# Designed miniproteins, single chains, continued (2): the designs that were tried, part 11

Each design is a single chain, and the fold is of that chain. pLDDT is the mean over its residues in the fold that is shown.

## One batch from the design tools (miniprotein)

Design m4373
Fold by ESMFold2-Fast:
Structure m4373 (fold): chain A 92 residues (1-92)
Amino acid sequence: RKERLLEYAEQLLKIAKENGDEETIKRVEDIIKRLENATSEEQLRDVEAELRKLADEMALKGNKEAFKISLDLGVEDLKEAVDRVIERRKAA
């Protein structure tokens, strides 16, 4: 949900500020603004995908907290994929 995505984005912003990475700070701030402007669940899902890509990139730079956020976002994607399989089996 929007509040949870904002919490993850705020955590990534804190990490970026601690690292002094101005480019990453700007990218996180853009994601936060896009989350604030999102009016549908589909828009939130698109921004979630971008947030996950950023978390993955920060994790690859060696940040353990960003890696944990990337995993949490990945688990949510996996749950959605499993739900789709269950729905398809119920239809058959």
Scores: mean pLDDT 72

Design m4374
Fold by ESMFold2-Fast:
Structure m4374 (fold): chain A 74 residues (1-74)
Amino acid sequence: NKYKLEIFNLLKDLSDEELKEVAKMLGVPDEDIEPVTKGTVAGAIIKYFESQGLSNEEILKKVKEAIEKLREKR
């Protein structure tokens, strides 16, 4: 729950285009993030990695890495 809230808080500051780029970096399918909203993208990322057996802490690390790569590109 705490890690899921932190994931949402990291993503809520991103634009729709940035959310799509983060999801793409993480390998989340486009169909799982449509329509693009902060809540649906966060939920899709969490569900995608939970289905692969990752903990919420590991998912948070991956999201932080993707956002850091996004910031480096800018």
Scores: mean pLDDT 77

Design m4375
Fold by ESMFold2-Fast:
Structure m4375 (fold): chain A 86 residues (1-86)
Amino acid sequence: MEELKEEARRAADELVEAARAGDAEAAREAAERLERVLAELRRLAEEALRAGDLETAEELLEALREVHERLRAEAEALARVAELLE
């Protein structure tokens, strides 16, 4: 579980860096990797909820929330830069 959460953070970091560098191919690869990891985290959270393991479910959902908030913050920053560009 911890390893999977760390992998999600790394994939998000790779996506952000590739986007900032304008590397479309690297961004695509990072996005595909992130999508797979997030899908696995969601599956594990669903299994934990079905098993009544609320602690594990909360931890996994918090990891998903953290990644989503990071991507949202970066998207908002990029949108603001785009608005300032002529």
Scores: mean pLDDT 76

Design m4376
Fold by ESMFold2-Fast:
Structure m4376 (fold): chain A 60 residues (1-60)
Amino acid sequence: SYTLTVETPDEAVARQVAEELRRLYPDVEVTVEGKTLIITTDSSVTAAIGAALLAIGLSL
């Protein structure tokens, strides 16, 4: 299993990005902890895609 931790500017953004990740990658486990997203998956590729999506969303 692979776990990726990513920080967001606030809890609302973290929640929105978590919902987007769950929609696009239903097999990924996403936990919101304040402003932080904890993404757990059995695939490093899925974790990397999740991180890239988060970075893109936060830069917009």
Scores: mean pLDDT 71

Design m4377
Fold by ESMFold2-Fast:
Structure m4377 (fold): chain A 88 residues (1-88)
Amino acid sequence: SETEKLIEKILELANKAALAILRRSPDTREAVLRAVGRALLIIGLAIEAALALRKGDWESAKEAIERLLETLEEVDPELAEEFKKELE
């Protein structure tokens, strides 16, 4: 189904973005802790969006994706733009 494919795409993109954030992080305690926190938030928001889509709750899914994109924009604007383009 289109919903199933969208869920798979969101989770794939979130995982890719989370790993990129971790790999691009400076090797200091403070930077690593921030990167881990942001990566976990992105994964959590992607799971929230996937669960909302599974229930047919498009509004909640959209809100979760908007929060995910805002988080990505704050961390890495390039990753946010890549995520947006891949969802289109």
Scores: mean pLDDT 86

Design m4378
Fold by ESMFold2-Fast:
Structure m4378 (fold): chain A 76 residues (1-76)
Amino acid sequence: SEREKEIERLRKELLEAGVELGVTLVELGTLKLVASKAPESEKDKLQKKAKELEKKAKELQKKVDELTAKLKALEG
């Protein structure tokens, strides 16, 4: 069934995106913690990296939300 193949593909993509989001959020949280304890000279670099990870997390969250919506539509 084409519907079953689409559901399987979406589940795989959702799992992959969800894992990447989880890893990105852990990295972001760790970086923010390190940045809070870092010397002033290092804070600017760490804050820049944190903003890059925040952007990545936002894009991944949007992808997870879109895949979840598509999966719900196909599953009923």
Scores: mean pLDDT 86

Design m4379
Fold by ESMFold2-Fast:
Structure m4379 (fold): chain A 66 residues (1-66)
Amino acid sequence: MSKVELGAAIAELLREKYGATDEQMREVIELVEKTDDEDEIAEFLAKMLGISKETARKVIEEAKKR
C-alpha cells in the first residue's frame, strides 16, 4: 500500500467513526506522507480525536486492511 493510499484510508475511517472534518483528514494525509512511523501517526490521531493511542493503532491497522 502506498503512503497516499494509507493516508486516504485512515482519513476515511476517521470520517466514518469520528466525523473528522476535511481539515483533519488533510492533516492526517499530510502526516502519513511525511513519516512511516506508525507510533507518531497513532500519537497524532490520539491527540486530534481525544482517543487512546491503542485505539488510534487499531484505526491504522483497520486502514491497512482496505
Scores: mean pLDDT 79

Design m4380
Fold by ESMFold2-Fast:
Structure m4380 (fold): chain A 81 residues (1-81)
Amino acid sequence: SEKEQLKEALESLKKDLEELKKEAEETTDEEKLKQMLEGLDRGLKSLEQLKKKIKDKELLKELEELKKEVEELKEKIEKKL
C-alpha cells in the first residue's frame, strides 16, 4: 500500500539519522562533519517531499518529529565546527 511505502521510507530515514548521530559523536574531522551537514540538508529536502505525499495524521507527526531531530543534529554538528 502507499501508506506502507511511506512508512518504510520514514523508517529508512530514521535509521540513516541514527547512524549519522553515532558518527557525529565519534568524529572530530571538520571535513567529515561538513559532509554530514550536507547529508542532513539532503535529508531535510527528502522529508519535505515526503510531507507533500502524506495525508495520514500519525505519519505526519512522525515526519515532523524526524525533521526536528535532523535540525537538532545539524545544530549539534555546527557547534563542533
Scores: mean pLDDT 82

Design m4381
Fold by ESMFold2-Fast:
Structure m4381 (fold): chain A 57 residues (1-57)
Amino acid sequence: SSMEEELIEELSELGRKLRTSKLSEEEKQAVQREAVRLVLQGRYEEAIALVRKALSK
């Protein structure tokens, strides 16, 4: 669906920002593991919110 395509695209962009962020490697890996777990369960909006929260502070 178009909505799922938009969520996947946003998550992909956030993933790039996470990898290039100034967070520690340990923090990046922890966020990535949780986001992947949510994605595998079809919980894209929660995965997006998780990555956004990590990048906001």
Scores: mean pLDDT 83

Design m4382
Fold by ESMFold2-Fast:
Structure m4382 (fold): chain A 72 residues (1-72)
Amino acid sequence: MTVEELLRLLDKDGDGVITQEELEAFLKAMGKKLTPEEIQKLFDLANKDGSGKITREEFIEYLKKLGIEVKE
């Protein structure tokens, strides 16, 4: 699964920004069994500016922290 495929599924608006809700839905769609506490902690790490929005670069780093391999 590539970053472009993931962004196509999550970023319906095509603005290159992913919301916390879209990120949570992605994890559920991938079958990741994370506790609410783990999800909250990861979202806090990805949402550094506290805006509730995650940039493309922050999303890639978030996936790396989850151990998910993404290409390009």
Scores: mean pLDDT 65

Design m4383
Fold by ESMFold2-Fast:
Structure m4383 (fold): chain A 66 residues (1-66)
Amino acid sequence: MDEVTKRVALHELEEFLEKAKEAGAEELVKMVEESIERVRQGASVEELNEMSRKLRELAKKEGIET
């Protein structure tokens, strides 16, 4: 994944993490934190897409917009 895409993904995930914390969605908070760590460790675009899909499913269940 290129550096610009990585920075954008991290910024979006960190904003999403704050929303999840505000909503008290503990499962989503853990998933977002793990996703942030994976992106920092050099996750592929395919891995990012997979994580994003799972995060959106959990966010919808908790009533959080993604």
Scores: mean pLDDT 78

Design m4384
Fold by ESMFold2-Fast:
Structure m4384 (fold): chain A 63 residues (1-63)
Amino acid sequence: SQEERDKVLKEVLRLVNKAVNSEDPEEFEKYVEEAIKLLREAGLIDDEQARELRLSVEQVRKS
């Protein structure tokens, strides 16, 4: 369980790094959504936290 959680967090960090280094807003959104999905599937965040993260990402994208 701990090892599985660590693998998920490592993949999430990889996706976040890809997002922040992306020059394409669509790629940024894609990697962030993949990271949120992984966090949700692993049970590390709930539906409300996932929704808040999506809203925050949309706000950054519009800035």
Scores: mean pLDDT 79

Design m4385
Fold by ESMFold2-Fast:
Formats: structure tokens, sequence, C-alpha cells
Structure m4385 (fold): chain A 58 residues (1-58)
């Protein structure tokens, strides 16, 4: 769902703001998607969205 994708992206951004690396932030986003039961397609979209949101913070 769009809500799960948005939640994962926000979790990744929060991780970077807390001092984690981009790679660690993307791992946090993936864990949020997986724990929510996201499909493979939702994981792909959620990870893409997390990358875009992280790039805005740089």
Amino acid sequence: SDEVIEKAAKAGVEAVKQGKSVMEALQVAREVLEKAGASPDEIQLGMSQAVLELMKEL
C-alpha cells in the first residue's frame, strides 16, 4: 500500500537524521517494508522512494 511505502521512506530519512549512513537508512526502510508484509513490487517501489527522499536531504 502507499501508506507502507511512505512509512518506510520516512523511517529511512529519520535514520539519516539520527546519524546513520545512507546504506543503514536504506536497510531500515527495507525492514519496515518486510515487517509490514510488503510484496516484492512494493519493496522495489518503497526502496526507490526512500532513495529519492534521502537525496532531498543531501
Scores: mean pLDDT 80

Design m4386
Fold by ESMFold2-Fast:
Structure m4386 (fold): chain A 61 residues (1-61)
Amino acid sequence: HHHMELGDRYEKLADEYEKQGNYAEAAKAYGQSAMHYRRAGDFEKADESIKKATEAAQKAA
């Protein structure tokens, strides 16, 4: 329950960083989102957040 809410909050934060072009911070926030979704048992959302983190990290390079 708690980890699902944190996953959602970090994903929204990461989306905002992505919109700002702050890809390094977006990648970190998507990574945090993925960790919380994994702890919540939502592996599908965790995998999607890791994919977004990887894409943001590539844009930051």
Scores: mean pLDDT 85

Design m4387
Fold by ESMFold2-Fast:
Structure m4387 (fold): chain A 69 residues (1-69)
Amino acid sequence: KLEEISKRLVEEFGLSEQKAREIAELGRILIEKLGKDVKTVADYLMQNFGLSRKKAEEIARLVKEELEK
């Protein structure tokens, strides 16, 4: 399901394929392996990728939604 997440990140947020893949993998680890909530995932995305809070929260929600399908 990482490919579906990274594809949506490229299409909906205009991220490069490489950046989308890195974000998808980090988000999956934080949510599925570590049980982190969307706000905590957004904080990690801000720290690691320099994203604004609003964009990081939108991306974190997208990752969570795709993982719950």
Scores: mean pLDDT 82

Design m4388
Fold by ESMFold2-Fast:
Structure m4388 (fold): chain A 99 residues (1-99)
Amino acid sequence: NKEREEKIQELSEATGLSQEAASALLDNLEWDDELIELAIKALVKLRLKGMSQELIEELAKALSTVSTEEAKEILERIEKGELSKEEIEELIEEIKEKL
């Protein structure tokens, strides 16, 4: 699907995510334009705070495994600056333990 490939590429370029992580996240966000914009803003904010690209990649992968609603709530908290690096690392570990 060419339209989905273009959206994956845009998210990947904006945030530094792999195409695999970008694709998984977009699928979990139901290809909703508002949620995609939120994800870009949240992940770019983490990069500005000096969060490593490796940790941002792991966060995106973790967010692809939770419910769409839970992913949205986490992204909103990140965009508002409500989560520290340590809290994000802990959240990723908690999500991985459920798999």
Scores: mean pLDDT 83

Design m4389
Fold by ESMFold2-Fast:
Structure m4389 (fold): chain A 85 residues (1-85)
Amino acid sequence: KEELLEKAKELAKKAIELAKAGKIEEAEAALEEAFKLLSKVVSKLEVEELEGLADIYRGLGKALGEEAEGLIKAAEYLVKYIESL
């Protein structure tokens, strides 16, 4: 459990760095992988809520022309969530 949470957090942090570097597709892939790992250790309902919130941040970022910022906010939220567990 702890090992998977640590890997998910590392992937979320990697997504932040990739988004800051303008590597949007790679940042999205890293964030997706983080959610896949998290789904193995938290409830389905919790994962659905987290994915929904991350999708709101990503969607808002794309709609406002701030795609990197949306991804950064989504990944930051995921890191905070994992650290609160």
Scores: mean pLDDT 77

Design m4390
Fold by ESMFold2-Fast:
Order: C-alpha cells, then structure tokens, then sequence
Structure m4390 (fold): chain A 95 residues (1-95)
C-alpha cells in the first residue's frame, strides 16, 4: 500500500503544470524514515534563469511525495506522478 501527497508552487499556473507533464526530466529522491517507511519524492524544476552568466535558478513547478512499505518500480512511480499531477491541476482549477 502507498499514500501520496502532491503540491504545486503558489505562483505556478495550470498551463505550466501541463507543460511540465510533457517533460520527461524529473528529480527523484528516496528517504527511509524512523519506522522503516520509504519516502520517495518526485520533483519537477524548470525555467532556469541566468543573470550575466551567474548561477542558474530553477523554478519549482510541483512535487509528489509517496510513502510506501517497499521500493517502487519506475512504472509505479510514473502512475503515482500522473495521479499527483491530476490532483494538483484539480486543486488549481478549484482556486
């Protein structure tokens, strides 16, 4: 069994989220909590800004965090990511 949580940055539009959905580049991190639960976070960061060649800043579009009892396959993560993205879009439409 798994539980997931999805959140978008407050200044992100539905159109930006939908464009991020089409982009295959995702940052995935995994952490094990004190109870042995596996927390996998998938984050989408795009729109790098450079000023006169200095450090690029990534715009955070949205993140999905999932808690599971076992490591998730790439296919399972893709499904959870899609579900989280739909959830975020639904919340933005309700705003």
Amino acid sequence: HHHHYAAAAPDVTIEEIEKAKEDPNREVSTLVDEHGKIITTVTVRKDKVKLNGITAYKKLYFTVAVVSDRPLSDEELDRIFEEGLEEVIARKKAE
Scores: mean pLDDT 70

Design m4391
Fold by ESMFold2-Fast:
Structure m4391 (fold): chain A 61 residues (1-61)
Amino acid sequence: SLEEQILAEADRIVEETDNFDEAVKRVLKLVREYAEKHGLSDEEMARLLQKALERIREKLA
């Protein structure tokens, strides 16, 4: 699913950066790019962003 792809990319971002602020910036860009490519609504984009941010917080906490 699209959510699974975004979460896998979030995991990769955490592995590459080990820096929360940088991971947040990369995740924001990633989710925005996915939203543009797939024509996601603002609500869907916000939901996916929240899931990705929760994922990086869990990994870098």
Scores: mean pLDDT 81

Design m4392
Fold by ESMFold2-Fast:
Structure m4392 (fold): chain A 100 residues (1-100)
Amino acid sequence: MEEADELVERLKSPDPREQREAIQRVLDATPELQEALIPKLVELTDSPDPRVQRVAALVLRTLAFRYPELVIPYLKKLTKSKHPLVQNTARAALAALERR
């Protein structure tokens, strides 16, 4: 399994410990792997599981500070999300980035 796809499956885990370890692995990943994960994380924000939506949105917010040019367009799109948590997280992240 590609490392990016493996991390996506672990982020979807029902085990909070496995999910937390997956988050840390994403944040400690190489720039190449982090960039490859961005579109996959955007897809996870549309998960029917609110827990997965939350994790994906939080990781995207963190990556937006490291890769603003790559993530900001997705955050703008996510402000129109049908999921209130994702919509609110995207708006908060954009507001924080605009203050910089």
Scores: mean pLDDT 84

Design m4393
Fold by ESMFold2-Fast:
Structure m4393 (fold): chain A 80 residues (1-80)
Amino acid sequence: SPMDVTIELFRLTADAVEVLTLTRLGDVDAALAVVDELKARYPEVSELLERLKAAVRAGDVEGALATAHEILRRVAEKLS
């Protein structure tokens, strides 16, 4: 249902915000753990999630934000 899709996207958005927050705080190991959980849940965006991991390791918050936005967009498109 549209509500189930909305809840799934909300959970993904919450995880993305956590990755960005942990990256900003320099907690690389915690941020990578969240991304690895996302890789298990969304193997179809694994290439973007690997890009997100690279941004996290570099402390590149702006790059992580841009990649997270693209992940959300592609997952939303696939669920519609």
Scores: mean pLDDT 88

Design m4394
Fold by ESMFold2-Fast:
Structure m4394 (fold): chain A 96 residues (1-96)
Amino acid sequence: MEKATVTLPATREQFEAVRDELIAFAKSLAPDGKIIETEDGFVIELEDGRLEIKAGEDSVTVSAEGEKAREYLPQLVLHAAGLLGVPVDAAEIVAR
């Protein structure tokens, strides 16, 4: 069980502006997943793991736990970065 995390340099305000579009993309990416909205973002619960996107003051963190969730992570990160106007080179990747 490995966890992967990517941090994007974006504000909570920028995240909130694109939250609905990110949720729509998440539903398209994982149609059998359950989307759970949280105060700071949302979670995609999969059969074998989870994806979480969480906004802080000056950062948006995308995390993946489980094999399929880790496969979806790059697509979710790229789409989020595009919507937030953040270069992928600015992302920090941490694997557990």
Scores: mean pLDDT 78

Design m4395
Fold by ESMFold2-Fast:
Structure m4395 (fold): chain A 58 residues (1-58)
Amino acid sequence: TILAKAVKDYTGTVGAGLTLKKGDIVEVYEELDDGYWGVRNLKTGEEGLVPKEVLEEL
């Protein structure tokens, strides 16, 4: 399991995007394309696509 931390707030508007707050921990389940990761926010349980630059791998 890959864990990552949101380095800034993010509100997705791209397809299956989700909302993150700075400091939220996510589980990375998929690397989908150039620059997006499929993640689950462990705080909210929401899943979606996030630009990898919003995340810092732990």
Scores: mean pLDDT 75

Design m4396
Fold by ESMFold2-Fast:
Structure m4396 (fold): chain A 55 residues (1-55)
Amino acid sequence: MDVIIRVAQHDSGLSREEVEAIVNAETDEELRALAERVGLSVAQARSLRDALKSE
């Protein structure tokens, strides 16, 4: 988890708290709102969430 979080922060410019919020998003609507707030596309946020959840 920690290595993937560091990579995600580096690639997206997000804080640890922002990455954790995306990982904990349970619905596509919640994920979309978070993605728009931090400047990611929904597809990027979903890929990030899925990658981090698989760790």
Scores: mean pLDDT 70

Design m4397
Fold by ESMFold2-Fast:
Structure m4397 (fold): chain A 70 residues (1-70)
Amino acid sequence: SLEEKIEELEKKLKELYEKHKEILEKIKELFASKSPEEALKSLDEEEKEILEEVLKLQREGFELEQKLAE
């Protein structure tokens, strides 16, 4: 079901946050203190990949929730 897919994505996001907590906290602080463009330029390749994976999972979850609401 769509609900089961959402739960699976939420679990993956939680595991990703727990695994990369320090990196994600650093990214959050950068975006709070700098413009989005400057924050992105301050990230190394590994940090960018982690951010992109989080954003991808968040986007997939949002799209599934929109389908569930229809």
Scores: mean pLDDT 79

Design m4398
Fold by ESMFold2-Fast:
Structure m4398 (fold): chain A 64 residues (1-64)
Amino acid sequence: GAAEREALEAEADRLGAEAVRALSRGDYQTAADHLRRTAEVLERLGRDEQAARTRAQADSLAAK
């Protein structure tokens, strides 16, 4: 329902913000973990293309 969608969107936003904070500290592993969780939430929202791009970004960061 709408309330569930809003909660998932809020969770994705929160996780994305945490990833940005981790990146600002040079914590690539923590940033990658937050982005992977963001991708999972985006998949639940049906945003498959955005989820795939987010997961690819997480994999890139984990390789640094």
Scores: mean pLDDT 87

Design m4399
Fold by ESMFold2-Fast:
Structure m4399 (fold): chain A 66 residues (1-66)
Amino acid sequence: MMDKVMEFARALSREVNTLLAQGKSKEEIRSAIDALVEEGIRAGVPEEKAEMIRNTLLSFLDLLEK
């Protein structure tokens, strides 16, 4: 179970970094995070863990909105 959570966290972080590098808006990145969280939950990542990772990344994006 822990391996799936770690793979999900790495995949989500890579996608966020890719979208940031592509110049996507923070709203588009938030939508992508939500979609990947739903996919991760369907793939068997525990909802509590997926939501914690989601909230951490959303907080990081908010800090970048200076």
Scores: mean pLDDT 78

Design m4400
Fold by ESMFold2-Fast:
Structure m4400 (fold): chain A 137 residues (1-137)
Amino acid sequence: APDVEKLIKELEDESEEARKHAALVLGTLAEDPEVAEKAVEPLIKALKDESEDVRKAAAYALGKIGGEKAKKAVEPLIKALKDESELVRKAAAYALGEIGGEVAKKAVEPLIKALKDESELVRTAAADALGKIGYVP
């Protein structure tokens, strides 16, 4: 089985490819309780990585973990809705929708603003996220 602690350490590797791979693999292992317990805070840190591919993968991984287990990621993901990369903003909107519930209600107004994003991909992801959170205009 993949070593979750080794993957968490690889999120801080000097190699962009290693950090991107670690974030991606942690996302595929989101149903593993050890990932939900140990990887949320390291993945939140990876949302500020210099590489847009790493930030995107970290946002998707946090969304795949989802729900109450990823609640600490809500405010960092709200910040990522303003990322320079449309792919990161899309992934942040997706993740906020997947986290859902009462803890994600803080994201409702930021997601409403994202409905006016320049990117069609971001606007669609924001609309889907608002539906999952249970926002009705």
Scores: mean pLDDT 88

Design m4401
Fold by ESMFold2-Fast:
Structure m4401 (fold): chain A 81 residues (1-81)
Amino acid sequence: SSSEEARKLLEEIEKLIEEAEEAIRKGDYDTAMKLLQEIQKKLKELKTLELSEEERRRVDELEARAVGIYLQVADGLAKAA
């Protein structure tokens, strides 16, 4: 079973990813970048915990989504300048 702390961090990261994706849809790349920084901070915290194999796979998925957000922000900022 997932630890309560790991579950909470996973839920918080998923919420921040949704908010970053929404900020990108609005063209608010500054907000998306700030959210991405919070996502990276919480992913680092999550990786300090004792994770199950299933939880580790979910972390890998969230890291991949965060990379996708970073690339969209970088592309959006380059086009907006």
Scores: mean pLDDT 84

Design m4402
Fold by ESMFold2-Fast:
Structure m4402 (fold): chain A 74 residues (1-74)
Amino acid sequence: SKEDEADAKIDEVLRAVYEALRAGASEAEIRALLDRRLAELAQFMRSLGFSDEEIAAVVAGLRAFADSLLAAAR
Protein backbone atom coordinates (compact mmCIF):
# COMPACT_ATOMS: atom_id res chain seq x y z
CA SER A 1 0.00 0.00 0.00
CA LYS A 2 1.07 3.65 -0.28
CA GLU A 3 1.09 3.79 3.53
CA ASP A 4 3.53 0.83 3.72
CA GLU A 5 5.85 2.49 1.15
CA ALA A 6 5.74 5.82 3.04
CA ASP A 7 6.41 4.03 6.37
CA ALA A 8 9.47 2.29 4.85
CA LYS A 9 10.84 5.65 3.65
CA ILE A 10 10.16 7.24 7.06
CA ASP A 11 12.09 4.35 8.68
CA GLU A 12 15.04 5.07 6.34
CA VAL A 13 15.02 8.76 7.40
CA LEU A 14 14.89 7.84 11.12
CA ARG A 15 17.66 5.23 10.72
CA ALA A 16 19.90 7.82 9.00
CA VAL A 17 19.34 10.30 11.88
CA TYR A 18 20.07 7.63 14.53
CA GLU A 19 23.24 6.52 12.69
CA ALA A 20 24.45 10.15 12.43
CA LEU A 21 23.81 10.67 16.18
CA ARG A 22 25.69 7.44 17.03
CA ALA A 23 28.61 8.56 14.82
CA GLY A 24 28.87 11.83 16.79
CA ALA A 25 27.63 14.14 14.03
CA SER A 26 27.07 17.77 15.05
CA GLU A 27 23.60 19.32 15.43
CA ALA A 28 24.23 21.31 12.21
CA GLU A 29 25.19 18.13 10.30
CA ILE A 30 22.12 16.27 11.58
CA ARG A 31 19.82 19.19 10.66
CA ALA A 32 21.33 19.34 7.14
CA LEU A 33 20.88 15.56 6.74
CA LEU A 34 17.28 15.82 7.98
CA ASP A 35 16.49 18.70 5.57
CA ARG A 36 17.74 16.64 2.57
CA ARG A 37 15.97 13.44 3.66
CA LEU A 38 12.67 15.23 4.42
CA ALA A 39 12.73 16.94 0.99
CA GLU A 40 13.19 13.50 -0.63
CA LEU A 41 10.45 12.01 1.58
CA ALA A 42 8.01 14.83 0.66
CA GLN A 43 8.59 14.26 -3.08
CA PHE A 44 8.22 10.47 -2.64
CA MET A 45 4.96 10.82 -0.65
CA ARG A 46 3.58 13.23 -3.27
CA SER A 47 4.36 10.63 -5.98
CA LEU A 48 2.34 8.08 -3.93
CA GLY A 49 -0.70 10.42 -3.91
CA PHE A 50 -0.54 11.85 -0.38
CA SER A 51 -2.04 15.35 0.05
CA ASP A 52 0.13 18.39 0.79
CA GLU A 53 -1.54 18.57 4.26
CA GLU A 54 -0.63 14.93 5.04
CA ILE A 55 2.96 15.47 3.82
CA ALA A 56 3.31 18.68 5.89
CA ALA A 57 2.06 16.86 9.03
CA VAL A 58 4.57 13.98 8.58
CA VAL A 59 7.47 16.40 7.91
CA ALA A 60 6.55 18.52 10.96
CA GLY A 61 6.31 15.38 13.13
CA LEU A 62 9.73 14.12 12.05
CA ARG A 63 11.30 17.57 12.65
CA ALA A 64 9.75 17.68 16.16
CA PHE A 65 11.02 14.15 16.87
CA ALA A 66 14.56 15.06 15.72
CA ASP A 67 14.47 18.22 17.91
CA SER A 68 13.57 15.99 20.90
CA LEU A 69 16.47 13.60 20.15
CA LEU A 70 18.92 16.52 19.84
CA ALA A 71 17.67 18.06 23.11
CA ALA A 72 18.12 14.68 24.90
CA ALA A 73 21.72 14.43 23.55
CA ARG A 74 22.73 17.85 25.02
Scores: mean pLDDT 87

Design m4403
Fold by ESMFold2-Fast:
Structure m4403 (fold): chain A 67 residues (1-67)
Amino acid sequence: MEEAQKLFEQAEKAYKEGDYDKAKELLLKALSLDPNFSGAYSLLSEIYGKQGDTEKSKEYFEKSEKL
């Protein structure tokens, strides 16, 4: 879906700017439109890892691998 892809690109920009809350919000919205969007799970895993949430980071990483 083009809309999910556009939200993902906006999330990548927010992530590069250090706005992790905005990046997570955009990624969750992308996943609500495309639940099989492996790239969105991968980036969520990275963000949670940087925030010290190792369990959430692993959960989203495993979801990105299984798709």
Scores: mean pLDDT 83

Design m4404
Fold by ESMFold2-Fast:
Structure m4404 (fold): chain A 73 residues (1-73)
Amino acid sequence: MAEEALQAGLELARGIGRWGGPATRPYVEEAERLLRLGGEYLRQGDLDKAREYLEEAERHLRRAVELARELAA
């Protein structure tokens, strides 16, 4: 469940990086770092910190997708 969501998030980040190329790399790398940190806090039961890091990771992934779309247009 939580572990599955983390794996999906990491796979998504990797996919966005490959799809968007070098321009998305800083956003994807930061999102991966934040996803790993959020996952670590989830394993420790620190739901508040986990939520904070996962929300920030989502923000970076959204920006990477927006940038990839801009490059495709």
Scores: mean pLDDT 78

Design m4405
Fold by ESMFold2-Fast:
Structure m4405 (fold): chain A 65 residues (1-65)
Amino acid sequence: SAELEERLERLEEELEKAETLEEVLEVLTDLGVLQLELAVRGESSERLEELERRAIEKLEELKAQ
């Protein structure tokens, strides 16, 4: 859907710009909310899953500082 695509584009931009653990956690939280909304509707998004994976990886990198 156009709404989902637009939201994922915004979250992808936010993730790329995120420089702190708190900023990445905010993105991850928003991705988690979207994942739950899709799951309740019996839907899934590979793009969302990939963004969540990237956000977790970036979070782990920042924690290692």
Scores: mean pLDDT 84

Design m4406
Fold by ESMFold2-Fast:
Structure m4406 (fold): chain A 80 residues (1-80)
Amino acid sequence: ARPSDETLRAHAPAVADRLRALAEQLRAKAEEAAAAGREEEAAALRAKAEELDATAERIRAAHEAGDLDAVAALLEEASA
């Protein structure tokens, strides 16, 4: 079942923050990969970090708009 509106309002900012933190970790790993000459790995890690930042922003925007159905769908997407 869909989480309660209260749960979605409480968890959306926390999930967005976790996705941003993971994106920062992936960028750090990308810099390490680039320094080791693993440019394709670095590019893939940067692309994944950009995806995570985009998802975090979509969660933030939906939460700010009060669109809890969009928040629920985005949290489900982020947990896969």
Scores: mean pLDDT 83

Design m4407
Fold by ESMFold2-Fast:
Structure m4407 (fold): chain A 100 residues (1-100)
Amino acid sequence: SDELILEAEIKLGIAYIELGLAKMFKDPELAVRAARLALEAAELALEAAPENEKVKEAVERAREALRRAEEAARRGDFEGALRAAEEAIEAAEEAIRAAS
């Protein structure tokens, strides 16, 4: 669905904004928010292409990246949360590309 892909692109755009804010403020909670938005974008891509194995794999990578971001944030590890958020965004980009 073109509408689902558009919604995924919008959520990915917001994830990039939250990632930028995380870098500016060195805030691990903002990195977690970026990772969560990236997972939501990847899940919308999966809804658009539910049988696509590359999209399924990308969603699993985004989900695991969000889990690592949350664990890093809980420890106060900003650098770990940031790296995990960047991985979640990369996975979401892959999901959208594969679903398109």
Scores: mean pLDDT 92

Design m4408
Fold by ESMFold2-Fast:
Structure m4408 (fold): chain A 75 residues (1-75)
Amino acid sequence: SKEIQELLRQAAAAYAAAAILRAGAEFSRELAERAYKEDKEKGEQFLRDAEEDRRAAEENLEKAEELEKKAEELK
């Protein structure tokens, strides 16, 4: 059905968003490690950015799993 297809499309988008955000968090942590040697405030900002991206990734993963579960319940 179109409803199942739309839910799976939304789930796929949420999984993609989670993957991008996880990569962003990892990159920000690497930047933080480098920045701490020159500027503690910049290092701390990158750690905050990494934590925000990590939480956003977790939320998108949870949303994706909920959408997949809803799609399965409609079968």
Scores: mean pLDDT 88

Design m4409
Fold by ESMFold2-Fast:
Structure m4409 (fold): chain A 68 residues (1-68)
Amino acid sequence: MEEDKKKAEQLVEGVRELLENGALSPEQAIQLARREAEEMLKDGVSEEIVKEALEEVERLAREYEERA
């Protein structure tokens, strides 16, 4: 559980950095997060943790989209 949570946190922080650097568009960030979420689910990470990570990425992407 803690390891899974850390994995989710790393995904969110990685996406945040890519959005801040302009390397990733909001849409690309969501697509990346969805692919990573699929891999996490295959690895047995709980749906709850994956859902929270996706919601956080979507929130970040929306924030950057509104600033554009």
Scores: mean pLDDT 79

